# Ledger of designs, part 44: designed miniproteins, single chains, continued (2)

Each design is a single chain, and the fold is of that chain. pLDDT is the mean over its residues in the fold that is shown.

## One batch from the design tools (miniprotein)

Design m5503
Fold by ESMFold2-Fast:
Structure m5503 (fold): chain A 86 residues (1-86)
Amino acid sequence: VPRLDPETAARILAELLEGMKEALEKGDNQRAAVLLTSAYLAAVAGDAPEEVINLLKEASRAFDNGDREKAIELLDKAIEVARELA
């Protein structure tokens, strides 16, 4: 199974999460959804901490419910953890 280097995986995850936050702030829901899916896949492939995966699941639910403010707050927490791993 192809495995990303943990540091590289964390960097990619942080970049994807930052992009999703920007998309949400701009109201680009389509781009935000694509980036959220990519971030979730990157987190799983990189064996990210359960905390990050749970934050992404909660952010996804907030986004699906139209709660952009809560989604952004959860993404900020996930970005902080991902940046600490990179």
Scores: mean pLDDT 80

Design m5504
Fold by ESMFold2-Fast:
Structure m5504 (fold): chain A 59 residues (1-59)
Amino acid sequence: MREDVEKLMKELGITNVSVSEAMKIYRANGGDLVRTREELERVKNGMSVKEAIREVVRV
């Protein structure tokens, strides 16, 4: 849910993407918070949101 994603973003210190962009990753992962966390950590380290969503499709 959005609140879980917002909490996760705060825990990871993510400021370079919006909650709406993080929600796109969350939906691409079918609501899996563990996979969403992994993709958000990649985005924090310089991966684009578009690239993170592409990685979900590969897995």
Scores: mean pLDDT 74

Design m5505
Fold by ESMFold2-Fast:
Structure m5505 (fold): chain A 58 residues (1-58)
Amino acid sequence: METVTRTATIPAALPESVARALARLEEEHAKSMPGVVDARAEATVTADSTTVTLTTVR
């Protein structure tokens, strides 16, 4: 099995609820891809940015 981590940074502080929704959408999309066994996404909000990290298991 292969583990792949992808990070996306948005140059704006999003509300925590919005950042969490984006992480959920990335997670669902990754799970819909062929060959993906599991996926987990996490969002981190700072004063100036929002970072979403997606970990996918194939």
Scores: mean pLDDT 80

Design m5506
Fold by ESMFold2-Fast:
Structure m5506 (fold): chain A 61 residues (1-61)
Amino acid sequence: MLSDEELIEAALQMAEQLRASHPSMTEEQLLALVRDLLTKEGASEELIARVLARLRERLAA
């Protein structure tokens, strides 16, 4: 069982792995996929928003 903090880090690591495995994937596609996966895991709207915000920051750098 993961804490919210551990789940956020795990989701970000998963997103990085997905992008590395699928370099043709757009930022929009990656954000949509991560949102869908977190929703299926039962994550709260707040947790999903925090993950997506951090992911967008990393992708913009």
Scores: mean pLDDT 78

Design m5507
Fold by ESMFold2-Fast:
Structure m5507 (fold): chain A 87 residues (1-87)
Amino acid sequence: GAHLGVGASTPAGGAGSAEGVGVEGAAEAARRAAELAMKDGGQTGRVGVGASTAAGGTGTGEGEGPEGAEEAGREAAEEAMRTAGLE
């Protein structure tokens, strides 16, 4: 449900912002990630959410700061969604 979408959208949205596309780009990335996670739910949603959240958390924890976390989140979310066959 909603919690899966929130987890996926947050790091993806941040990644868009860091790439210089601004708030609009961040919002679009977050919406897309949340939609895919909630739409499929269950196992597929967990894959997308887990990958993006873990990458984002690792970036911040490792001292990369928000910029590093955002980039890691974007890459992980993109790869997870492709692997899950949501494209």
Scores: mean pLDDT 48

Design m5508
Fold by ESMFold2-Fast:
Structure m5508 (fold): chain A 76 residues (1-76)
Amino acid sequence: SLEQVVQQTEQRLQQLKQQADSDSDPAVHQQIQQELQQLLQEIDQVLATAPPSPYTQRLQQLRQQIQALIQQIQAK
């Protein structure tokens, strides 16, 4: 369900943020970037097929947050 996709995406994003903040290893940061990019692909696939709803609006917000985190990691 879309609700489960939103919940899982939020949980994964929080875990990846925590890992990025706690670990300075460039290899770990590269892995986090790959996982964030995969998460974006999963969101884009859902948004391509799902009808407009509060859940798709939330996924669009999460997509922006994920893109911002990727940029922050790359800037370091």
Scores: mean pLDDT 85

Design m5509
Fold by ESMFold2-Fast:
Structure m5509 (fold): chain A 98 residues (1-98)
Amino acid sequence: MKAVATVELRAGPDLKAVENAAKVAEDIARSLGYKARVEIEREPDGSYRVTLTVEHESDDLEEVLAVAQRLADAMINLLKKRGVEAELISLRAEVVEE
């Protein structure tokens, strides 16, 4: 069984800033012993939808949610520092059976 948290963000049309924020989130997750994956999709309006998936061999949804929230906050703060609009769309966690 794995605990999986999924974060969805919307970011303004700056791919380099979004990619840099994603890299930082992945580095933070790795330092904490978590598996994280970021997917970036261009929306028709030129903005980016960013999906962060955080996975851990755990049933502690609260811990995995807290890590996902920290990663989301780090991404949003980095984007805002570059003048790129960013907002949290959704945050959820679930236990997945293999």
Scores: mean pLDDT 83

Design m5510
Fold by ESMFold2-Fast:
Structure m5510 (fold): chain A 79 residues (1-79)
Amino acid sequence: NQAVEDIKKRNDYLKKANDEIEKIRSETEAGIAAYRSQAAVAAGDPQKRAELDTQAANLVEEGKKKIAEARSKAIKDYR
C-alpha cells in the first residue's frame, strides 16, 4: 500500500531529523563539560585553563551553528 508507506517514510524522516538534532546537542554539551572539567583540573596552569575555556566557548558557538543548520535543513526537507 503506497499511501501507508509514504506516511511511514515521512514519520521516519521526522524522527531521524529530531534524533540527529538531539545527538548534536548532547555531543556539544558533553564536549563543553569535558573542556570545563579539564580547565578545573588545570587550575595551576592559567594559560592552559584560558585555552580550555576558549575551546569550550568555541564549542558552544559551533554547536549553535550545527543545530541551526540541522533545523533549517529539516524544515526545508519537511516542507
Scores: mean pLDDT 77

Design m5511
Fold by ESMFold2-Fast:
Structure m5511 (fold): chain A 81 residues (1-81)
Amino acid sequence: SAERRRELVRRLNALPLTDEQVKLLSDFLNKLSEAKTKEEIDKIYEEALKRMEKVATPEQVEALREYLKFAYDEIKKEIEK
């Protein structure tokens, strides 16, 4: 929902994100927008989770994980049949 997306974005904006973390989110969203198969989106999501574990602090990981999952679920609904 739009309300859920707005709440997640608000939580992310409350966190001091590094340039590396912003790039991770940007790369993730760009790759998801170009993905055409469920296999591709699953791989993109798994790779984003691995990168997040290396660059996120424990305090940031929950909000970042929730945002990544929200974006993944939305794209998955569009291509899953």
Scores: mean pLDDT 74

Design m5512
Fold by ESMFold2-Fast:
Structure m5512 (fold): chain A 100 residues (1-100)
Amino acid sequence: MEVTQSPASLTVPEGGSATLTSTLSEPVPEGKKYRVLLFREKADGSKEFLSETTLKPGETSATLTLTNLKKEDTGTYYLQVINLDTGEKAEGEGTELTVV
């Protein structure tokens, strides 16, 4: 499984919103559901889980939106897709968010 994440970078004003999109190389198989997990990169390089959504059968993309952004929300965000039946995971390239 391959995942593309967009956008690669964005700049938003404080109080604004940022929408991140994960796109799968192949649609979710019939009878399956995938999870899309949003992580923020920590200063030590580890990732902190923030939120999740579900990809339904036949879907190829999911969005997760960050709202009410503060300057301290500036950082790198990653979307990870997981097949809950197999445990297979794929991670996007990351989004560099700047809040001004």
Scores: mean pLDDT 85

Design m5513
Fold by ESMFold2-Fast:
Structure m5513 (fold): chain A 98 residues (1-98)
Amino acid sequence: SNEERIRREAEGLIKQAEDLVNKVTELAKKGAELLSPEDAEKINQKVEEIRKKVDEMKKLAESGGREAVDRAGSMLDEVQTEAKKLEDEIKKLIAEKK
């Protein structure tokens, strides 16, 4: 029961992380169409930072165990915060050019 619950939590975290990477990648692509090459490069670097952190989080979640899954959850919360800040930065840069 507990092992199955932990596994389901890990699977949920991994799915959320993958959905988040897809979302920030799409936002960066749409942003790049409206931004200077320099701003687009800066945004792409931030997307790569988020992707690397997500890869680390996924490895931790896949390792199994309560402590590992809890730590992965904390990392996902941090990544979600970083993704929101990136979305806000993209919107601000686009607005400054209108």
Scores: mean pLDDT 83

Design m5514
Fold by ESMFold2-Fast:
Structure m5514 (fold): chain A 89 residues (1-89)
Amino acid sequence: GAVEEAVREALENPEVREEVKKQIDYWIKEKGLSREEIRDLAAERVLAGDPEGAKLMAVLFHEENGIKDPRAVVGAAALHAAVKRVFEK
């Protein structure tokens, strides 16, 4: 689906990762968000089927863990979002 395609694009294309990093830097510097808050926002967007959220999650996992496997990124994003959803109930 669109989310999985967005994850692959971000992991395979350095130019896409640079664009997403620019967005993350904007939120940290201009909005005062932490990397953890950005990860939470990305997980919520992935659950909503938003490919931009999927790109955010892929870049965060690539930078923190060197993860290049799209399945690992999608699985980790789904797990993070599921944990957050359970705590909201």
Scores: mean pLDDT 71

Design m5515
Fold by ESMFold2-Fast:
Structure m5515 (fold): chain A 92 residues (1-92)
Amino acid sequence: DAARREEAIAALERAIAQYPAAVARLKAAGASEEDLERLEALREYLELVRELLRLGLEEEVRRAAEMVERNRTLEALREAIELLRRALEEAR
């Protein structure tokens, strides 16, 4: 499990590092404000998932992922972000 968690964290760090370039490219391509808002929400979600995985809070990450997969909406993503933020605050 620790090795899989390390690999997942490394993958998330690589994805997050690519975000500024991806956002700039999409802005240049004429992405809407809604699309950019979705991208920023997804970035925050990924950053929170990374932080919770570092703390070993894999169950909370799983619950958040289920919410996003069940309802593929910006609202569900924001709800997942709030769940992850709350878990992070309680752990600290």
Scores: mean pLDDT 82

Design m5516
Fold by ESMFold2-Fast:
Structure m5516 (fold): chain A 85 residues (1-85)
Amino acid sequence: SSMVAELRELRAEVEATGDVALLRRLYELLREQLLKQLEEAYKKGEISEEEYEELKKQLEEEERKVEEILALGPKTVEEVTELVE
């Protein structure tokens, strides 16, 4: 699972550096993974077309909320970095 290994490495780098760009990249990879899982579930007939579209809308809404958090992220990351030294 190359994606899981990449996410773990990026998470460790974010914790070490406080880099907002790495945090955004980590979220982008998580979102891509979730979308791929939804597409595969739909292709296998495990979820309906209606459920697939609804879950996609929920992921889009979540992405909007995360972008809002990331827009505040520089301030939050500065506060966390000051605590860690």
Scores: mean pLDDT 66

Design m5517
Fold by ESMFold2-Fast:
Structure m5517 (fold): chain A 68 residues (1-68)
Amino acid sequence: EEADKQIERLKKELEEAKKNNDVIGIATVIVGAATLLVSARNQGDEEAAEKYRKLLDEAVKASEEIEK
């Protein structure tokens, strides 16, 4: 599944960034997930959009936690 492949890649990237307190790495995942979310919404792929939205939310939360 297309979305599952992208999510797997971004999840691994987010996990590594969180382990290293890598603010730039987390920001990269946020941008990637947001871009894919917009693309999925434009294509009418609600399932993919929901998966990317959840990943984006996790990445944003990680960014907020590392910042404070």
Scores: mean pLDDT 79

Design m5518
Fold by ESMFold2-Fast:
Structure m5518 (fold): chain A 97 residues (1-97)
Amino acid sequence: KKELIDEAIKKFREEALKKAREVANQMPSPEERRDAIEAAEQTAKIMEEGMKKGNFKEALKKVRELARKTSGAGAIAAMETMEVGIKYRKELEEKLK
């Protein structure tokens, strides 16, 4: 079980990093690119903690609050990173059956 969680987090990190770069590259200004990267990194940490502790609903709530407090670019990055986390959480749940 712990091994499956660690694998899910590893896959999440790899795809989340790729998504963060894609979102940042689409931003028209250096400030927006910076906001996107910072929000994605914070979101990734929140999502990893949610996967490790099993309190995934609370992690999603924290990400939504982060998205509300950041810039538009940061909000986009946070929400896309959250979707990657949801994807790998579902994959983890399927493997635990």
Scores: mean pLDDT 82

Design m5519
Fold by ESMFold2-Fast:
Structure m5519 (fold): chain A 78 residues (1-78)
Amino acid sequence: MAKQELLEAVLAGDKDAVKKVAQEYNLDVDQILKLLEEFNLAEKERNEALAAGDKQAVSKAQEQLNQIRDELLELAEK
C-alpha cells in the first residue's frame, strides 16, 4: 500500500526509494521530498541529542518525527 511503502522509505532515509514510491502512486514528489529533508534533519537532531544525553531535545525531535509521519500518511491518502 502507498501509505506503508512511503513511510518505510522515509524511515530508511532512502531518497531514491521515496521518489520511486511517490512516482508509482502519483503523489506530489516535491512535497514528499521536502518532508524527507525535514525528517532527515529531525533524525539528525534526535541522534545528536541521544549522544549528548539531552532528554528534552530527544523528546522534541521525536515529536517532529511523529508530525512528519502524520503528514506523509495524509499525503498518501489523497
Scores: mean pLDDT 78

Design m5520
Fold by ESMFold2-Fast:
Structure m5520 (fold): chain A 61 residues (1-61)
Amino acid sequence: AVEELKKRGYTGKELAKAIEEATGYKLSKEPESIEEALELIKEELGLSGEQVLELIDLYEQ
């Protein structure tokens, strides 16, 4: 998941913004990395890295 998101040009901040736009949920803090963003998303939204990739695929289309 991390490598795929990096290939798509996402930073932690950009991923947090995309998740907010896709889900309507703003993460409790701004992540400094993709790894931190995925950890926050799992903790706060219960989404795995694979589920985040599926959500981003839908969001970008």
Scores: mean pLDDT 79

Design m5521
Fold by ESMFold2-Fast:
Structure m5521 (fold): chain A 80 residues (1-80)
Amino acid sequence: MAQKLINEAKSLLVRNLIKTSQIKDERVRKEFEKELERIEELIRQAEEALKSGQTDKAIKLAQEAIRDSQLLQQKIDQVL
């Protein structure tokens, strides 16, 4: 389960990175890039938690990354 959630979060991160790179407004793009960096850090922490046997922590971090990615995707789609 945890690995599937991490993989889903990574997939969303890649899609949002591609879409964000297409934003012409530099201010908006930089704001979304900061949010993507935060989400990337959550995914990294989830992977580390899973490697250390902290499965519940990995699940919570991956779910947070997915939720934040879905919210960011909605914001990106509004400006594209």
Scores: mean pLDDT 88

Design m5522
Fold by ESMFold2-Fast:
Structure m5522 (fold): chain A 55 residues (1-55)
Amino acid sequence: SSDALVRFARLLAAHLRATLDRETALAGLEKLIAQYADNPATVAELRRIRDELRA
């Protein structure tokens, strides 16, 4: 269910980006990265989204 977790994390990240300002969304993404630290695929996807948002 690693794939399902990655998809769920992507939806959460999209929700944060849609509903919060950039800085608050970035803080939320950092919390998600910490929360899923034991899942490398999910962390990689969240870091990719964070880097896109910081660009």
Scores: mean pLDDT 81

Design m5523
Fold by ESMFold2-Fast:
Structure m5523 (fold): chain A 91 residues (1-91)
Amino acid sequence: MDEEEKRRLLERREELRELSQQVVAAFEEEFADADPDNEADVERVVEWLARRFGFSEEQVELLRKGIAGDEEAARAVEEFVLDWLEAQKRA
């Protein structure tokens, strides 16, 4: 991750902090008992996020890779989430 991308992500996180915290709180409430090593729980998480954010099939695949520990995929998913939150804020 280059310094320019990092700066843009930090700025977007700051702008969207309140909305991000609301989404995280909703996620934690829904999935308090979710086990990342349990395939059925991972699938429930993926399905919830895909419905919440309107993810495409390609974005869902990146989400699965991110949950499995792919840092590049996780970062791409964060960008999709921030794009969605920004759209909601401006709607």
Scores: mean pLDDT 73

Design m5524
Fold by ESMFold2-Fast:
Structure m5524 (fold): chain A 101 residues (1-101)
Amino acid sequence: SLTPLARRQLELGLRKVESMGLDVRETAEELAAFAVSQGKTDLPGPVIVAAAVLLKEEVPDKYRLPSAIGIIRALFPQYYDKAEELAKEAVALVDAYRAHH
């Protein structure tokens, strides 16, 4: 399972997207389970939430990185300066998940 810190960050992020009318919980739980299956138990919550939004909204490949940056900055302003790094991890998670499914 995810580390307690990663799970807490994920839950906080999911509550934020839910408050905005977006239901990505099922997709986020699938991505979290996939990440754990790949040995990644400590992925930051913003990474999993951004990846879930990219998958559920079927964001085209060419827009995934800028969309993930925007999502992270909007939903997690405390990570504004790290948004590009976290967004790259979110895109990599989406790419890995799609390659396995």
Scores: mean pLDDT 85

Design m5525
Fold by ESMFold2-Fast:
Structure m5525 (fold): chain A 96 residues (1-96)
Amino acid sequence: SISAALAAADAAFEAGRYEEAAELVAKVYEEKYNVDFEKLAKQLLELMRMYQDPSTEQSELEALEKKLMKELLEAIMKSANEEEKEILEKVLEELE
């Protein structure tokens, strides 16, 4: 089911349906990690639009990607076991 949802999100993104792609990805993370669906869908849509816009500054794109990755890792850590948390904390430190 997750694999099918992510494949559908990829197909939507390739077709230029960024809002649908963002919502499909956000739903997977909401169901698996209990993240804020509306917030994540909005952030993913903004990121996808920035990737398509050639006037987007690389620094702004990287800043949004980094912020989103940190927020997702923090959400995953809330459901992770102690060993997984140690690995994820090290990944978060590398993103600083």
Scores: mean pLDDT 77

Design m5526
Fold by ESMFold2-Fast:
Structure m5526 (fold): chain A 59 residues (1-59)
Amino acid sequence: MSEEAEKILRSLPKDATLEQARKALEEAGFKVLGISLDGNVIRVLVEKDGEIASAAVER
């Protein structure tokens, strides 16, 4: 769960917006419960198949 979300975020351009990150996760079947940019780190809380997971990726 979290590893899949991290791989998706890592595949995005370094200048990707939070909206682009949300869209990429949603296209992969995740429900985005929360998304934020903490300095240079994109943090997400996602749900897929009833399981909640978090991921954080530095840009």
Scores: mean pLDDT 79

Design m5527
Fold by ESMFold2-Fast:
Structure m5527 (fold): chain A 81 residues (1-81)
Amino acid sequence: DKVKEHIKEKMRELLATLLKMDEEEQEKFLKSSPEERGKLGVEMLDVALEREGITLSPEELERGRELVSGSFEKAKKFLDE
């Protein structure tokens, strides 16, 4: 499961860097439901957009949040396999 380990490592890096999560929060996130993970993905998108100074239209922002939420749900399901 080299791929799963690599994805977990990258997720921990993103959680620590973008959301400033400590190790306990990272473990809780890795054990969270797909819905909670999707929600956190949306928060990460908002932080990234603010940091980069990117302004999206309402339609683009909604689509981006839906795509990020869905991607994080898929990643959670993959890691839980």
Scores: mean pLDDT 65

Design m5528
Fold by ESMFold2-Fast:
Structure m5528 (fold): chain A 98 residues (1-98)
Amino acid sequence: MEEIEKEIEELLEKNPELEKYLEEFVERMKPLAEEMRKEGKSSEEVFLKVLEYAGEVGGLKEEEVEELKKMIEEGKDPRLVLARFTLYLLKTQVEKKK
């Protein structure tokens, strides 16, 4: 959704440190994603593993992980799923800092 992308941009503008947080999260996930892809895992399976990790480290609420898993299972647009995932990660970090 265009609205989600705009909300992400506004959060990053108001909280510049969140850009570094996203970069660090992506860098941390790269080795896992690359290894899974070498093993023949689908992009869907890789993203499900990333969601599991984000839930375990408190980056996402349990309800948000379940919502995103359902979106993947329902065949929702991967771009929409990724945008919602990013928004939830950023909102959780803002809530922790205040």
Scores: mean pLDDT 78

Design m5529
Fold by ESMFold2-Fast:
Structure m5529 (fold): chain A 94 residues (1-94)
Amino acid sequence: SEAERILEEGRRRAEEILALAEEVVAAMEARSATGLPLDPSAWPPALARLVELLREGGVEPPPFTTPAQLLELAREAAERILEEARERARRIEE
């Protein structure tokens, strides 16, 4: 159904955000970085995609962040995307 398609798309986007955040955090830890500017030119391509998805989820990343803060921001964006998907699915099933 259309509602199932919307929920699946939301889930995939939420999973992508969380996976990208884990990848960026792993890179930060490998470089012993505990706080950094979110400059895509200085970091893996995954960071640029993560920042784009965070903004799409209504979360503006700060110029400096820790691994823990980045994971929290990613979870917030993922939760917002899932909630919007559920709301859209509910409207279609009405």
Scores: mean pLDDT 73

Design m5530
Fold by ESMFold2-Fast:
Structure m5530 (fold): chain A 60 residues (1-60)
Amino acid sequence: SMMEEMRQLMATLGRHIKAGDLDAAEADAERAEELARQMGDTSWLATVENLRELIAKLKA
């Protein structure tokens, strides 16, 4: 299901952030944004946007 894919993406994204692999984390977040749009879930979309902002700050 799309919700299971989202949960897996969130887990993978978290692992990449912990590893300092911010480029991989950004790619995971982009995929999660696509999935949130497909689901029509505005709360997930907002969550992903906040995570992308966090990743951008960590890369700066």
Scores: mean pLDDT 84

Design m5531
Fold by ESMFold2-Fast:
Structure m5531 (fold): chain A 76 residues (1-76)
Amino acid sequence: MEKIEKKLEELEKAIEELKDLSEEELEKMARELEPAVAAGDKEAIEKAEKLRIRMTVLKRGEEEVKKAIIRLVEKE
């Protein structure tokens, strides 16, 4: 259960940090991070992951993303 709680906390943190950004702004930020992510920059990779989580929540809904995380963690 701890793994699910940590993943849900990461989701909530990404939502809170990026709550005021539109999908277009999130996509722009993700594109700006692409060179650094390709170079293996840990900070850029973490930011890109948060942006991806937030964009997925906007497109599929928060509840659906939470269900996907629970299913993924339970398989491990």
Scores: mean pLDDT 72

Design m5532
Fold by ESMFold2-Fast:
Structure m5532 (fold): chain A 87 residues (1-87)
Amino acid sequence: AEELARETGRHAKAAIRAYAAGDLEAALAHEEKAVEAGREFAKVAPPEAVETLRRGLAAAGRAFGAGDVDGALALIDEATRATIELV
């Protein structure tokens, strides 16, 4: 479970960095891998951990949408850490 949470966060951060760099193909590829890892995580993790990761990634997405790339990356790291404490 822990490795799937780390994998989800890793690809989510890579997607944000790629979007910020204007590399749409790399961003979409990392987003797909983050979704895949998150889906596998949801099969093996307790519901509280799944919800913690989901809410944190949603917050990161809102920060990125507002133009705060550094804040989005920090929120993903925070969500991943909080999620790992629950597994």
Scores: mean pLDDT 87

Design m5533
Fold by ESMFold2-Fast:
Structure m5533 (fold): chain A 97 residues (1-97)
Amino acid sequence: GDNPYQTALDGAKENLSRMSEKERELAREAVRAGLEALSKTGVELGLNAATDIATGDARVLASTIVNLAYDTTPEGHEAAIELAESLGLDGEKLLYR
């Protein structure tokens, strides 16, 4: 079946394509910090960790990935992995550690 997050995925990937190299680097660091905090402390501290590192489009993308990773649905996790991989991160390793 179709992933219910497909429209959000397509929009986020288009947003990513418009980001600078510095914004992509900040997004990668924010995603890593957010997902690590999420696994240890929960979604609020995961989002705080991501948003402390990144602003603007990088913050929006990192927050989206953290929220999708917090979602317990397979489709949400699949979307989070795909977006993390679009940034050059190992999404499966970050989410299922």
Scores: mean pLDDT 76

Design m5534
Fold by ESMFold2-Fast:
Structure m5534 (fold): chain A 67 residues (1-67)
Amino acid sequence: MPPLLRRAAELHRRALTETDPSDPEVQAALQALKRAVHDYLAGRPGAEAALRAAVAALEEVIRRALA
């Protein structure tokens, strides 16, 4: 599995186990990640950059939720 997809899967698992998955901010970040992963797997132009951005956004949401 590509490193970026492994990171996305790790963060998805962390969000579900370390944060409240009913939190609207967590939900929005997870939905953005899901769309970015789908576009990446479909080979869309710019999808890798979008997936990197979605990963960074979810990391930030998790960091804020744990503060």
Scores: mean pLDDT 83

Design m5535
Fold by ESMFold2-Fast:
Structure m5535 (fold): chain A 90 residues (1-90)
Amino acid sequence: MSEKELLIKAAELLLKAVMLLLQGKKEEARRLVEEAEKILEQVDPSNPLVQELRELAEEVKEMIENGIDILRAIGLALRSIGIIFDLELE
């Protein structure tokens, strides 16, 4: 799997995690965030998208632990979609 493919997969997992979190499925959301973080460990940490995706993962984890902010969750979903779109279109 290429670096680009890993970044797309991580972003897709984080988008799915946000959607699960909005449904109240916290444990499923946590699992997907952990999978995304594991994928990001395989990517060069100097890549700015790795930092963006790690920040997104951390924000999802904070909502899992401390409570769901619906507007914040929507913002994270839109950010994930933007990353996927940019990576697929270059």
Scores: mean pLDDT 84

Design m5536
Fold by ESMFold2-Fast:
Structure m5536 (fold): chain A 90 residues (1-90)
Amino acid sequence: MKPTKEEAIEILEHIEENIKKVLETKSEEEAFEDVLVAADEVVKLASLISEELEKIAKEGLEKVRKAPTAEEAAKILLETIEKLKELIEK
């Protein structure tokens, strides 16, 4: 089922909040794993909306995988989410 624009934005905002909490509360290794899982969930959400958004989300996931730290991985994913939110709201 395709989410509405409002539902997609709400899910992305929930993911953003969870990423911030993970960085504050978990070890480096656990935080990195959780950011990777979140990046995959963002790809799945984007794929339900459009091929263009899925491509952007997949490019974000590949950058997250190559990040040297959980903090950098989270920064990349948060930047990807902001770009997706802008495109969804158009």
Scores: mean pLDDT 85

Design m5537
Fold by ESMFold2-Fast:
Structure m5537 (fold): chain A 62 residues (1-62)
Amino acid sequence: EDAAIAAGRARRLEWLKQLLEDAGVPQEEIDERIAKVDARIDQGVAAGNPHLRARLLEEAAA
């Protein structure tokens, strides 16, 4: 399960990176945005957020 959560997290961040790159966002802003989202995911998982956990498992299955 933890491995699947980690995989879903990685896919989510990679998806966001591609989306921002396609939108022409500067690399520095992309890096900052990704770091902030990663920190929020970490906090949500640590807090036992069931909706976030379910979402990350869904991302891992894609």
Scores: mean pLDDT 77

